# Designs tried in a protein design run: designed miniproteins, single chains, continued (2). Part 28

Each design is a single chain, and the fold is of that chain. pLDDT is the mean over its residues in the fold that is shown.

## One batch from the design tools (miniprotein)

Design m5005
Fold by ESMFold2-Fast:
Structure m5005 (fold): chain A 76 residues (1-76)
Amino acid sequence: MSKEELLRRGAQLYAAGSIWYAAATIEEDPEVKRENLERAAELYREAARLFREAGDEKAAEEAERKAREAEEAAAA
């Protein structure tokens, strides 16, 4: 992938992760909430990998931070 393609794909996955995270915040069913948080964490981690490969360390660290937040919330 080109650097531009990595950044675009990373941004798309980050946005998808944020949608799943937002869905988890309004979810009343604890199991569905957990599934949404786990999905968000996976998407944020994939975004972080792509951002790091593209050389955007700040975006990668932000995505890793969001993945950890989602993982911790899912484990609660």
Scores: mean pLDDT 87

Design m5006
Fold by ESMFold2-Fast:
Structure m5006 (fold): chain A 90 residues (1-90)
Amino acid sequence: SLEERARALVEAIRLLEKIHNAKDPEEQKKYREELRAFIDRHAPYFTPEEREALRKMAESDDIIDQSIYLDEVLRLMTPEERRLVLALLE
């Protein structure tokens, strides 16, 4: 459903925030593995383009690259999906 897809996208974004806010490399690795497992379990809710953008964002240490990939993920969403994702992130 649209709501299930929006919730999956929100959880992926929250896992990305955990990766970028990780205190040390070991914690960062743990969250990267958690995100990968989450995407694999919820694969039907993501397009191939979204999966690639999320992967690049998770593996990037550059704030500019992270911003570009996040914008790419948001642009791949429909206006309705984007509205629901942003509402759930509040």
Scores: mean pLDDT 78

Design m5007
Fold by ESMFold2-Fast:
Structure m5007 (fold): chain A 74 residues (1-74)
Amino acid sequence: SSREKVLQLVGRTYEALVNDDEKLLEEVLEEIKKMSPEEQKQFIEYLKALAAQNPALREKIEEVIKKIEEILKS
């Protein structure tokens, strides 16, 4: 389902940030561009929840959200 796809990508984003995997993060950003607007909105909502629940990664997650919002508004 689209929800499962979004959640898998959120998990991949978490792995990229924990491991400082720049290449994996770029792959995630490319996948987000291919998603529907609804899936993109759901992805951002899940990342915001992840940032709230994980203080250690909050700044990195917020930076990713900002990059995504800039890409999608361009």
Scores: mean pLDDT 85

Design m5008
Fold by ESMFold2-Fast:
Structure m5008 (fold): chain A 58 residues (1-58)
Amino acid sequence: SEERIDFAVRAVKALVPKEGINEETIREALDLLSRITGLQFSDEEVEEIIKRILEEYK
């Protein structure tokens, strides 16, 4: 859902400094988020989260 993606984008941005943002660090942060919250992200959700963060930070 949009709320899940928006939450994940905000959480990754809080966990990873802007200078360290790339696909690998986003995936690592999402893995950590899943472990601590119990949320499971689909491949499609992960790709959308990566896309949004990378497009925003350029």
Scores: mean pLDDT 82

Design m5009
Fold by ESMFold2-Fast:
Structure m5009 (fold): chain A 58 residues (1-58)
Amino acid sequence: LPPRRQVIEVETFESEEEMRAEIDRLRAALAQGGGRITRVEIKKEDGRYVARVEVEVP
């Protein structure tokens, strides 16, 4: 099957550092299934950090 692209939204009230840690955990989990992260956008919104993560999965 051709790879599929999906978008996952992740949020945290902690910090940008914690957001990057969450993204690293997601990357590790995806890699075990043959997937990968293709794009990450992190922004701060109303006192929280929000990331839009584009992933490619088999």
Scores: mean pLDDT 79

Design m5010
Fold by ESMFold2-Fast:
Structure m5010 (fold): chain A 62 residues (1-62)
Amino acid sequence: GPAAEEAGRLLGMSLEEVEGLIEILESEGKDVLIALLQRMGGLSREEAERAVELLEEALRSR
């Protein structure tokens, strides 16, 4: 959906990779995913929070 596509563009990731992040969000929660995106993705906290917001929208739209 649109939120998953926007997250992919923001993160430079494929839709398959974005689905992997949604599974992490569902299993581990947003704080773990924010920390992961900052440490491994090199994102700022604000960028990581925006990405997670889009992933939460994608999860709710399933």
Scores: mean pLDDT 82

Design m5011
Fold by ESMFold2-Fast:
Structure m5011 (fold): chain A 67 residues (1-67)
Amino acid sequence: ADLSSPSMRRTALHEAEEMLRLLEENNAPEEVIEKVREAIRLIQEGDGRAVELLQEVRKFLEEQGLL
């Protein structure tokens, strides 16, 4: 994801916020919740390191059948 674009940043933020909601609703481990919160912070700053964190969280959600 290209986080230098405000439009892409908004899309990534929305996706991360949805992931956070799913994790909280399903009582996910605190470690995973903290990863998505860190990703949200990095997205807001336009930091591409958020992409790797979102990929890790996405894989977790996929393995749990939540995506």
Scores: mean pLDDT 80

Design m5012
Fold by ESMFold2-Fast:
Structure m5012 (fold): chain A 73 residues (1-73)
Amino acid sequence: MAEKLRELAAWLEAHPDATAEQVREKGRELGLPENVVEALALTTEIHGPAMAASAARAIAKRVEDLAKGRPTP
C-alpha cells in the first residue's frame, strides 16, 4: 500500500493538470482502497494535484510507520 501511494504521488507530480477522475482511475489501477482514492481525488479537485501528491506521501509514511512499529521511549 505505502509503495503504491508513493507511485500515485509521483504520477500526480508528473501530471500537474491531473483531474479528480484521472486520480480515481490511476488509484484503482494501482489497487488502492476506494476510500483513499476518493479522498485523494477530492483533494485534487479542491486543492490541485500537487497537494494530493503531498497528501498521498503523508498517508504512505503513516502506513509505513504503523507497519514497522517503533521502540517505546
Scores: mean pLDDT 79

Design m5013
Fold by ESMFold2-Fast:
Structure m5013 (fold): chain A 107 residues (1-107)
Amino acid sequence: MEEGERFVREAEGHLRRAESALKAAQKYYNKISSLNDENVKNEAKTLYDKAQKYVDEAKRHADRARELLQSGGTLEEVREHTEKARKFAEDAENYAKKIEKLYNDSL
């Protein structure tokens, strides 16, 4: 049970990391939205939508890890959802970085 709580804390940590990345990306997305370049704005919207989608997936798996631990699910099931939360958090961070790069390349 202690190991299950550790995996849930790791999943919640990955979610917080993904949410932090999206918040940083939103700052750059808002800056791009004020530019007079429609192509850059359209690309930023696509990248931001993907980042948001991956944050939502990370949250779904973090929530599922907690639910499984509370309902007496197996340690392996909790670990599986923690690993999926980690992967989706990494994807969210990668798309967030692409938005920052897009903004910097527009200067």
Scores: mean pLDDT 88

Design m5014
Fold by ESMFold2-Fast:
Structure m5014 (fold): chain A 99 residues (1-99)
Amino acid sequence: VKPLSDETVEEIRALLREAFPDKADLIDTIDRDFLHLLKQILLSGKAPFNEKWKNLNTDEEKKEFAYVTLTTDPRDISNYDEPIDKELAERLYELIMSD
């Protein structure tokens, strides 16, 4: 898998900071290596961390997984019960997959 560009990484971070200004510390942990691993998971269709996300068979499931992973502390992902912003999820997914 090709590494993500610095421009794509910063665009993803900018979108997340605009949508979630109170989550700056979490967003600052999102680096190129993190996004590259996420892209590999999305391409494989297998989530390693959580039984809820074990099989990512549809584009919708992949978009939801990417959104939750980017917006939620890893310890809380298994307990994620909040609504998903589908438009933001789609945009984040396209940025990751297009690079």
Scores: mean pLDDT 74

Design m5015
Fold by ESMFold2-Fast:
Structure m5015 (fold): chain A 95 residues (1-95)
Amino acid sequence: MRKLEIELQEGIAVLAGAISAEIAEKHVEKVKDELSEEEYKRIVRLAVEAALESARRSENKEYAKELARAALEVAKKYGLEDLAEEAERLLEELE
C-alpha cells in the first residue's frame, strides 16, 4: 500500500508539472493584460521550473522529453533564456 501510494504521488507530481506549464501559459494569455509584466513572467517562470523538475524526476524518458520540450517552448515564447538553455541541455541528456 505505501509503495503504491508513493508511486501514485510521484505520477501525479510529474503530470501536474506538465499540466502546470500548459495551464500557466493559458492563464497568462487570458489575464496578461490584468497582470503586470513582472507578475506574469514570474508565474510563467515558476511553471517552467516546475515542469523541468518533473522531467528530471521522471523515470519515463518519453514523458520527460515531452515535459522538457513543452518547458522549452514556453521558456522561448516568454524570453526565459536561462530556462530555455536548461531545457535544451536536459533534452540532450535524455537522448
Scores: mean pLDDT 71

Design m5016
Fold by ESMFold2-Fast:
Structure m5016 (fold): chain A 79 residues (1-79)
Amino acid sequence: MIEELEERVRELTARAAEAVRAGAPPEEVRELLEEAVRAAEELLRKLKEAGELSEEEVEAGVAYLRALRDAVVAAVEAA
């Protein structure tokens, strides 16, 4: 399950980056980033359950991922 989540995060992140490079509409970029963030948040929760991450690390990671998503969407909208 963790390995599948890691692959999904990589795939969704790569697709979001390609969409940004291709000049896709902000809505499409947002949807891909929202999917990537959801998969990454699930991965962080699973890593916490496995004892690899603390609760503080998961909270910090989730906040960082959401901030990155919002920043990229804002940059695409401004372009």
Scores: mean pLDDT 80

Design m5019
Fold by ESMFold2-Fast:
Structure m5019 (fold): chain A 64 residues (1-64)
Amino acid sequence: MKEEQERERRSRELGREIALKITVASLPALAEMFEPTHPEIAAELRRAYEQAVADLKEFEEERK
C-alpha cells in the first residue's frame, strides 16, 4: 500500500461528501429555476435530490 493511495482515497471520500452536500443544498433551487421553462428538467433535478439525500444519509450513517 502507498500513502498516495490513502490520500487519494480520502480526497475522493471528502469530495463525494462535499458534492452530496452541495447537491442536496442546491438542487431544490435549481429545480425551481428550471420549472417554468423546462419542467421535465425540474422533475429530474427533484429526483436527483431525493437520491442525493438518501446517499448523504447513508454516507453519514456509515461515517458515524
Scores: mean pLDDT 75

Design m5020
Fold by ESMFold2-Fast:
Formats: sequence, structure tokens, C-alpha cells
Structure m5020 (fold): chain A 68 residues (1-68)
Amino acid sequence: HMDKELREKGNKILADAGDTVRSLHDEATRKAALSTPEEGEKVRRDALKRSFDIGDKAMTEVSKLKKE
């Protein structure tokens, strides 16, 4: 039943990454609302960049599970 364990692990990695991205988006929105328009734009762009990094890392971890 290795396939089931690997799939469950992969789903957890993606779910955890999704939760982290959601938290980053919520924090960025809150910080942007308390900032100047220029600072708010920077905060949103920084959050977007981190979201891509989190997604890439999660996809890399899922790919490594398939190579086990």
C-alpha cells in the first residue's frame, strides 16, 4: 500500500502549502490596509513572491516522494 501512503503524504504537503499561502495573503491584505499605497503594493508583491516559492517547494517535495 505504498501508493496510498505517498498520495496521502503528497496531499498533506499541498494542503499545508495552501494553508500557508492563505495565511500570507490574509497578512499581506491586513498590512497593506494599514500602509501607504506604495508600501501596500510592495507588501502584496512580496507575498506573491513567497507564495510562488512555497508552491515550488511543495511541488518539489511531492516529486521527491514519487522518486522514492
Scores: mean pLDDT 80

Design m5021
Fold by ESMFold2-Fast:
Structure m5021 (fold): chain A 70 residues (1-70)
Amino acid sequence: MEKAIEELKKKLEENIEKLKKEPSEELYKETLKLIEEFEKFLESTLPESEELEELKKYLEEVKKELEEIL
């Protein structure tokens, strides 16, 4: 489970870095879909816990960062 979460985080970070260097509408849409899939994965796999809340806050910060890139 933790390894899957880390891989998803890594993919999000890579996409954000690419968007910062070379903004692309296609990559932006793919990144939004990845965030949505990540949220669904977390809600289906993790119990309500401090870890889940921290990961949800992380995703909200990622969404905010995406809005700032545009």
Scores: mean pLDDT 77

Design m5022
Fold by ESMFold2-Fast:
Structure m5022 (fold): chain A 103 residues (1-103)
Amino acid sequence: MTRNDVIRELAIHILRGIADPSEVSSVEIPPEKVPEFQELFDRALELAGALLGQFSPEEMRRILREVGFPEELIERILALAEELRDEPGSVRARRVLALLEAA
């Protein structure tokens, strides 16, 4: 897997936890990998926030492009974020996960 693949998988895991806390799973990492994991986790949190519409449209496009999302999917994510702006994070997380699985 590429670094961007790991970041996307971690962000999806975070979104699943927000959508349904019962889906929480443990992550085991070797001690020597802890600094690398922290950096990847920070990037995954930024991506999860972008997927939930927590940034400006300009910043969301930048974050999503940096992790390799295609432009068509980026625009669908932004449209969904605007549609769901007044919805709870759990509802937004479920709808974004459904969109990502359909794409």
Scores: mean pLDDT 74

Design m5023
Fold by ESMFold2-Fast:
Structure m5023 (fold): chain A 120 residues (1-120)
Amino acid sequence: MKEKIEKLLQKIIDLATKVAEYSRKAAEYARKGDFENAIKYAQEALKAVDEMLKVAEELKKLDPTIGEAIINMLRGIKILLQKAIEYARKGDYEKAAEYFEKSANAARGLVDFLKDYLER
């Protein structure tokens, strides 16, 4: 069981790292007024969040406490990304960049939380 949980957590760490990277790239493009590339990277981040939600549902069957905690964090990241995309589509690039950075920070926080959990 522990080995299977560790593999699922490592997959979430990898995907969350990609979400942080894509969200930061989206923020960079939003600040440049390039909403097309900002939305492109935000959509890649959303795909990674949806894959992490699937992995977290599998993890929840093995460990409901950690699984539910991750699902709640991922739902928060998804909301931040969706708000950033809305602001980008409205041409509010500064607010779009702010929400993309909040998403990147939340994804990094998830990575740090899971790395700490794996060292226990």
Scores: mean pLDDT 89

Design m5024
Fold by ESMFold2-Fast:
Structure m5024 (fold): chain A 80 residues (1-80)
Amino acid sequence: SKEEELKKLKEEIEKLIEETKKRLEKAKSPEEIQKIVDEYLEKLRELEIEGEKKGLKEEALELVDEAKKKIGEFVDKKLA
């Protein structure tokens, strides 16, 4: 069902956010931070496409936008 697919998408995005935060906490240079962010954005794009294929285009876009903001905030706080 779309409900089960949406739940799975939310869980995958949440896991990606938490794994990315852990990687960012251990990052020692701006170059390493940028690499982690780039890899994160690539993985988010893959999840967005998978959501679209399952008829969850609007939900996937919203979740991905929120995930981008959350990691952006985390990076800004780390660099402050």
Scores: mean pLDDT 87

Design m5025
Fold by ESMFold2-Fast:
Structure m5025 (fold): chain A 64 residues (1-64)
Amino acid sequence: SEALRARAEANAAAGRALAAADPERDRLLRSIAGTLRAIGDRIDEALASGKPLSEIKPAPITEL
């Protein structure tokens, strides 16, 4: 709907404004999000291969 599109655009604009105001915080949050996504990808890979989760090593954490 048009209302949902307008809300999404407003949220994107607010996100850009926050990133401009505090780029260091934005970098930290993006790094954390990337690490969590990598962990999720490894879990999905293990489920696709039928391996138990206990045999999966955690994804490496990016240091800041």
Scores: mean pLDDT 65

Design m5026
Fold by ESMFold2-Fast:
Structure m5026 (fold): chain A 94 residues (1-94)
Amino acid sequence: MSLNYFGMGQSYFKQKRYEEAIFSFEKAIEEDPNNWRAWFNLGQAYFQLGEYEKAIEAYQKAIDLDPNNTQARINLAQSYRQLGQYDKANQILS
């Protein structure tokens, strides 16, 4: 598996170039759909752009691939809070 797109996505994210980060993480997912790190980082990039529904979808996929990822669950809950869905956020962390 190539890590080139994943590494590029991380580099763009650190530069706050979130649209380029999203494109790179989507390409990493095309190469390996089971790369939970790419899904998690895709969610973070969408969150930074205020695309909270898309962030939720990406974080949920990361959790489906790695159920023990506490940080993905925390970030999923934060995304629901940004949408005012506090009951859903509390349910995820319970």
Scores: mean pLDDT 88

Design m5027
Fold by ESMFold2-Fast:
Structure m5027 (fold): chain A 107 residues (1-107)
Amino acid sequence: SPALQRLIELLREIITLLEKALELVDSGNVDEAKQTLVEILRKLNEAIDLADEMGLEEVRELLSQARGLVTKALQALDSGNFDEAKKLLEQALEIVREALERVEAIA
């Protein structure tokens, strides 16, 4: 399915961006980290819409959880709470990886 392949591509891109965001937080590049989180949120919204259109309810719920964690991480960066932001991003990364495994299992 072309939609399924697009979802897999988006989830892989989101994982790469989450790993980049974690490195940027660790290096103190806060402004670049925030911009990366905004891009992640945009791609998560696209992935959620695709999962919903395809009837992948469990994947949609996982991605919605990840979106909530990334939103909280962005708020933590704004508050200077870098340890909390890192923890939230690590949790989001694990959830997106689980979503990718579920999508790949049905591809």
Scores: mean pLDDT 92

Design m5028
Fold by ESMFold2-Fast:
Structure m5028 (fold): chain A 79 residues (1-79)
Amino acid sequence: AEELLERAVEAGREAARAVAAGDLETAAALEEEAIRLLEEARRAGASDEQIRAAVAEMQAAYLAALKAAGVDAEVHSSA
């Protein structure tokens, strides 16, 4: 079960990288793969907490990729 969760997170991170690269088709395919792996992990006995943690990690990766791609409007932070 944990291995499936790890693979789902990996697919989510790859999807985030594809978003940052502007490859939305690859990102969509990897997102579907991540969702499928999460469902398999759930069926294999992954806890609700483990699934929530994996989803949160994927969401964090997407947000980081969007910020890296310049989607974040905040530009202050020079000392």
Scores: mean pLDDT 75

Design m5029
Fold by ESMFold2-Fast:
Structure m5029 (fold): chain A 60 residues (1-60)
Amino acid sequence: SLLEELEKTIKELIDLMKEKGFSDEEIDEFSREILRLVAEGRYEEALEFAKKKLEELKKK
């Protein structure tokens, strides 16, 4: 489901950010934006946002 994919993607993103040395503040900022989109019912946009960030981090 979309929600399961979103949860998995968020966990992967947070783990990768920690591994790459991102601060708790930076991780919090990404998480806040995702949660905002979810709160607005914009689940597909939340997933796209998370996936985009994850792919950007994998390339750096």
Scores: mean pLDDT 82

Design m5030
Fold by ESMFold2-Fast:
Structure m5030 (fold): chain A 73 residues (1-73)
Amino acid sequence: DVFERLREEAEEAKKHLEEAEKHLKENESPEIRRGYEFALALIENVEKGISLRELAEILGVSQSSVSAAIRRL
C-alpha cells in the first residue's frame, strides 16, 4: 500500500507538471523547452557521477525540474 500511495502522489505531481508545461508552451517559451532538452542530455552524465543538485546549479534550474526530467528517462 505504501508503494501504491507513493505512485499515486508521483502521478499527481506529474499531472501538475505536465499541465504547467503545457501552459508554458502555450506562452511560446522556447527557453524553457530548450532547458528541458538540455537537461535530458545532461542526465546521461548524471548516471556517470554528477550529482543531481550540482547539475541543477550548473543548468540554473530547480532541483525538482531535473528530478522530473530524470523520471521521464
Scores: mean pLDDT 58

Design m5031
Fold by ESMFold2-Fast:
Structure m5031 (fold): chain A 66 residues (1-66)
Amino acid sequence: VLELIEEAIKAEKEGDKRKAASLLTAAQLLAIGDGDEEALKTALEVQKALDEGDIEKAEKILKEAK
């Protein structure tokens, strides 16, 4: 899950918003399937930061989750 979030942030930095959204959706679904509430929370917080255009905040959220 965290690897998918990392790839989503990378896609957003490259300007590929569609790929970033798809990867974040995949991360959320995988976290739900695994029962990993912490990973789901991380994916949702990263999505919110990216929606706000704050890539640095998204990177910090992911770093703190690792």
Scores: mean pLDDT 81

Design m5032
Fold by ESMFold2-Fast:
Structure m5032 (fold): chain A 68 residues (1-68)
Amino acid sequence: SELERKIKELLEELMELGVKLVELAVKLVVAKKLGAPQEEIEKIEKEIEEIVKREKELVKKLEELKAK
């Protein structure tokens, strides 16, 4: 089924984004604890925001497929 393949691909991408989010969250905690420069903290936060935005787009697409 084409629908099943599309769902699988979306879930696979969501899993990859989830792993990246965990890695960035750990980096953010470490950076804050070590007193990293504000610009470094902001860079990590921006990367997290971009991944969250992409994740929301994939979730919306998954919901649209699920509605069928």
Scores: mean pLDDT 86

Design m5033
Fold by ESMFold2-Fast:
Structure m5033 (fold): chain A 62 residues (1-62)
Amino acid sequence: QKTQSEQLDVLDNVGAELRKNPDVVDVYPSFSVLTVVVKSADKDAIVEQIKKAGGNPQVVVA
């Protein structure tokens, strides 16, 4: 299992990358959970990106 420090760093980087996506409205991380608010676009790519980073995706379609 990843340390909390390592997991926070990875999720922070993923959050920054997701903010560059025009389909992403907002991002608020919480340790192992990354909550992303998206426009009604293809959310599967965002879910996959968070899972690849070892986070638990919580994606809300606006």
Scores: mean pLDDT 69

Design m5034
Fold by ESMFold2-Fast:
Structure m5034 (fold): chain A 64 residues (1-64)
Amino acid sequence: MFVPVPLTVRELAELGGVSPSAVSRAARELEAEGLVGRSRGADGTTLYTPLEPGAYGRVIDRAR
C-alpha cells in the first residue's frame, strides 16, 4: 500500500547520492508536473510529498 512520506531536499539528496541544488530543481519541475506536492514542516523546512509511487525516484533521476 502506498503511504506518502514527506522528505526534505537534503533527505532526497542523501537517498539518491545527488546534490541538494539538483534535487531542489528536479522537485520544482515535478511539482509543476503534479507528481510531488510541496509543503512547509515545523520550523519552516520545505518538504516534498510524493503524489504517486516512484515520485522520489523520478526526482533523483531528474537531478542527475
Scores: mean pLDDT 75

Design m5035
Fold by ESMFold2-Fast:
Order: structure tokens, then sequence, then C-alpha cells
Structure m5035 (fold): chain A 94 residues (1-94)
């Protein structure tokens, strides 16, 4: 599976590479990506954080619920990031 190289790409110095890796992991839906994507919710780049939240929603693993709830409550996060976290929670809880 291409999951291991994509998980490694979440640590790439280029935020565009990290964002693309998060989106690809969400599309694949492999549960091995859950813990790395939870870490990516704390990425310094807002687009990476948003992609990680949506990827966790697509995978649907309950381990993401508490981290996504924390992101929704984070007033320092952009509205786009918090909205992605809300949408992801709806996807997991449905």
Amino acid sequence: AAVDPLIAALSDPDPAVRRAAALALGEIGDERAVAPLIAALSDPDDEVRRAAALALGNIGDERAIAPLQALVADESASEEVREAARLALEMIKA
C-alpha cells in the first residue's frame, strides 16, 4: 500500500506536500493514517490542518473525535479550520 510513503510525506518541509499527503490519506481511508493525521491537526499551516480534519472525517475512525472537538474549541484556529473539524465530526458521528 502507498500509505507508508504518504505518512512520511506528512512530515515534509513543504506545506503543499503535507497538504497533498493528508488529502490522499483521506481518499485511501486506511486506519494506519489516523494517528499521523491527528498529529497533522496541529500543523503550522492552516491548509494542512484543514486537509487533515477532512481526511479524518473521510476515514471515520472514532479516535479522531476528541482531537477534532478540541480543534473546534480552539479560538486561535481559523474559521475554515474549525468548520472543517465540525464537518469531520458530523461525518464520523453519522
Scores: mean pLDDT 87

Design m5036
Fold by ESMFold2-Fast:
Structure m5036 (fold): chain A 76 residues (1-76)
Amino acid sequence: LSDEQLAEVEKAMLQMAAAVAIRKAEREGRYETAEKIRKKLEEYLKKMEEAAAKGDLEKVKELAKEGIKEIFKISE
């Protein structure tokens, strides 16, 4: 896989984690929590795109891990 493809995989993992957390929050009637998760997803996707543009794949992976952790922290 190219660095571009690896970065897209990391972004997809973050988006999937967010989708699961959002769906759970919405099912529980926690719409404000779902909105906070969407905002956090957008923040991390922007940071990951910036890192990917610089060719920093290790930073992209780090941001994906951090983003997933923050999203599940909000989901709790």
Scores: mean pLDDT 84

Design m5037
Fold by ESMFold2-Fast:
Structure m5037 (fold): chain A 68 residues (1-68)
Amino acid sequence: IDDLTLAQLAALLGISLRTAARIIGEETGVSPRTILKYARAGYTVAEIGKRLGVSATEIVQWLNDKGL
């Protein structure tokens, strides 16, 4: 899971990268545009979490709870 990019995780959950960025933005207060920038740069979920001050596990939980 530490090696999964946000784009790969979104694909596995059957949601768009845009939807994943919006959900993470709503939970963190960070702009979805900024999250999309990290995702397009190929950052892993763990790397994005580190930049947002949250764990990869929290990101996965938010996407499972609100993306499904």
Scores: mean pLDDT 81

Design m5038
Fold by ESMFold2-Fast:
Structure m5038 (fold): chain A 58 residues (1-58)
Amino acid sequence: MSPEELVKKFREELSKTYSPEAVEMAERALRTALNAGVDPEKAIEAAKQVAEAVDRDL
């Protein structure tokens, strides 16, 4: 799976649960981690934590 396809799928899944702002921040974090060579599974896990942290302020 290409990094772009992974990011698109991730964004779709998070959009069901999190605010648009949380999704945007998580997408940015995921792209940064993937570009740095982080394992996709770990990158997704970290990005999910970013979405949760942003959305918890509500």
Scores: mean pLDDT 79

Design m5039
Fold by ESMFold2-Fast:
Structure m5039 (fold): chain A 81 residues (1-81)
Amino acid sequence: GAAALRAEIAALEAEMDRLQREGVRAVLDGDWATAARLLERIAELHRRIAELYRQLGEDERADEYLAHAERLLALAKEMRA
């Protein structure tokens, strides 16, 4: 049901917050390889959340999360360069 899908989205958002805190630390430590890897993982979570919003019929929100995923992947690629 919709409540279960929203609970799953909330859990994935909490995981993203954790990874973002780790990413900030990696950047401060000058560990760009770890920062890039964490952004790639956050992008994957954005794609998972997008699929759940699509299942809820919230296509505009799903598209926003997919757009953010692509932006994060582009940033990760630049960090590896």
Scores: mean pLDDT 89

Design m5040
Fold by ESMFold2-Fast:
Structure m5040 (fold): chain A 80 residues (1-80)
Amino acid sequence: SAKEEIKALEEEANKLGDEGDMRGAAEAIERLLEASIEAGDEKGIERARAGAYSIKVTAEELGDEETAKKAEEIIERAEK
């Protein structure tokens, strides 16, 4: 189900974050947002937004301005 895929992706994003791959985590969340928009899955969009917030916070803490900006763009797209 979409909820299970979202949860698994959030877990993968957390794992990538722990490993220092914040860009990979952001790309995974972006793909989730795109798929959710195409499917008209409002809950999927909300989950992608939540994941992007977590990535933004971590990227800002690490000084990764490019990844933080990408996460912010994902949040903005999700809130349209």
Scores: mean pLDDT 79

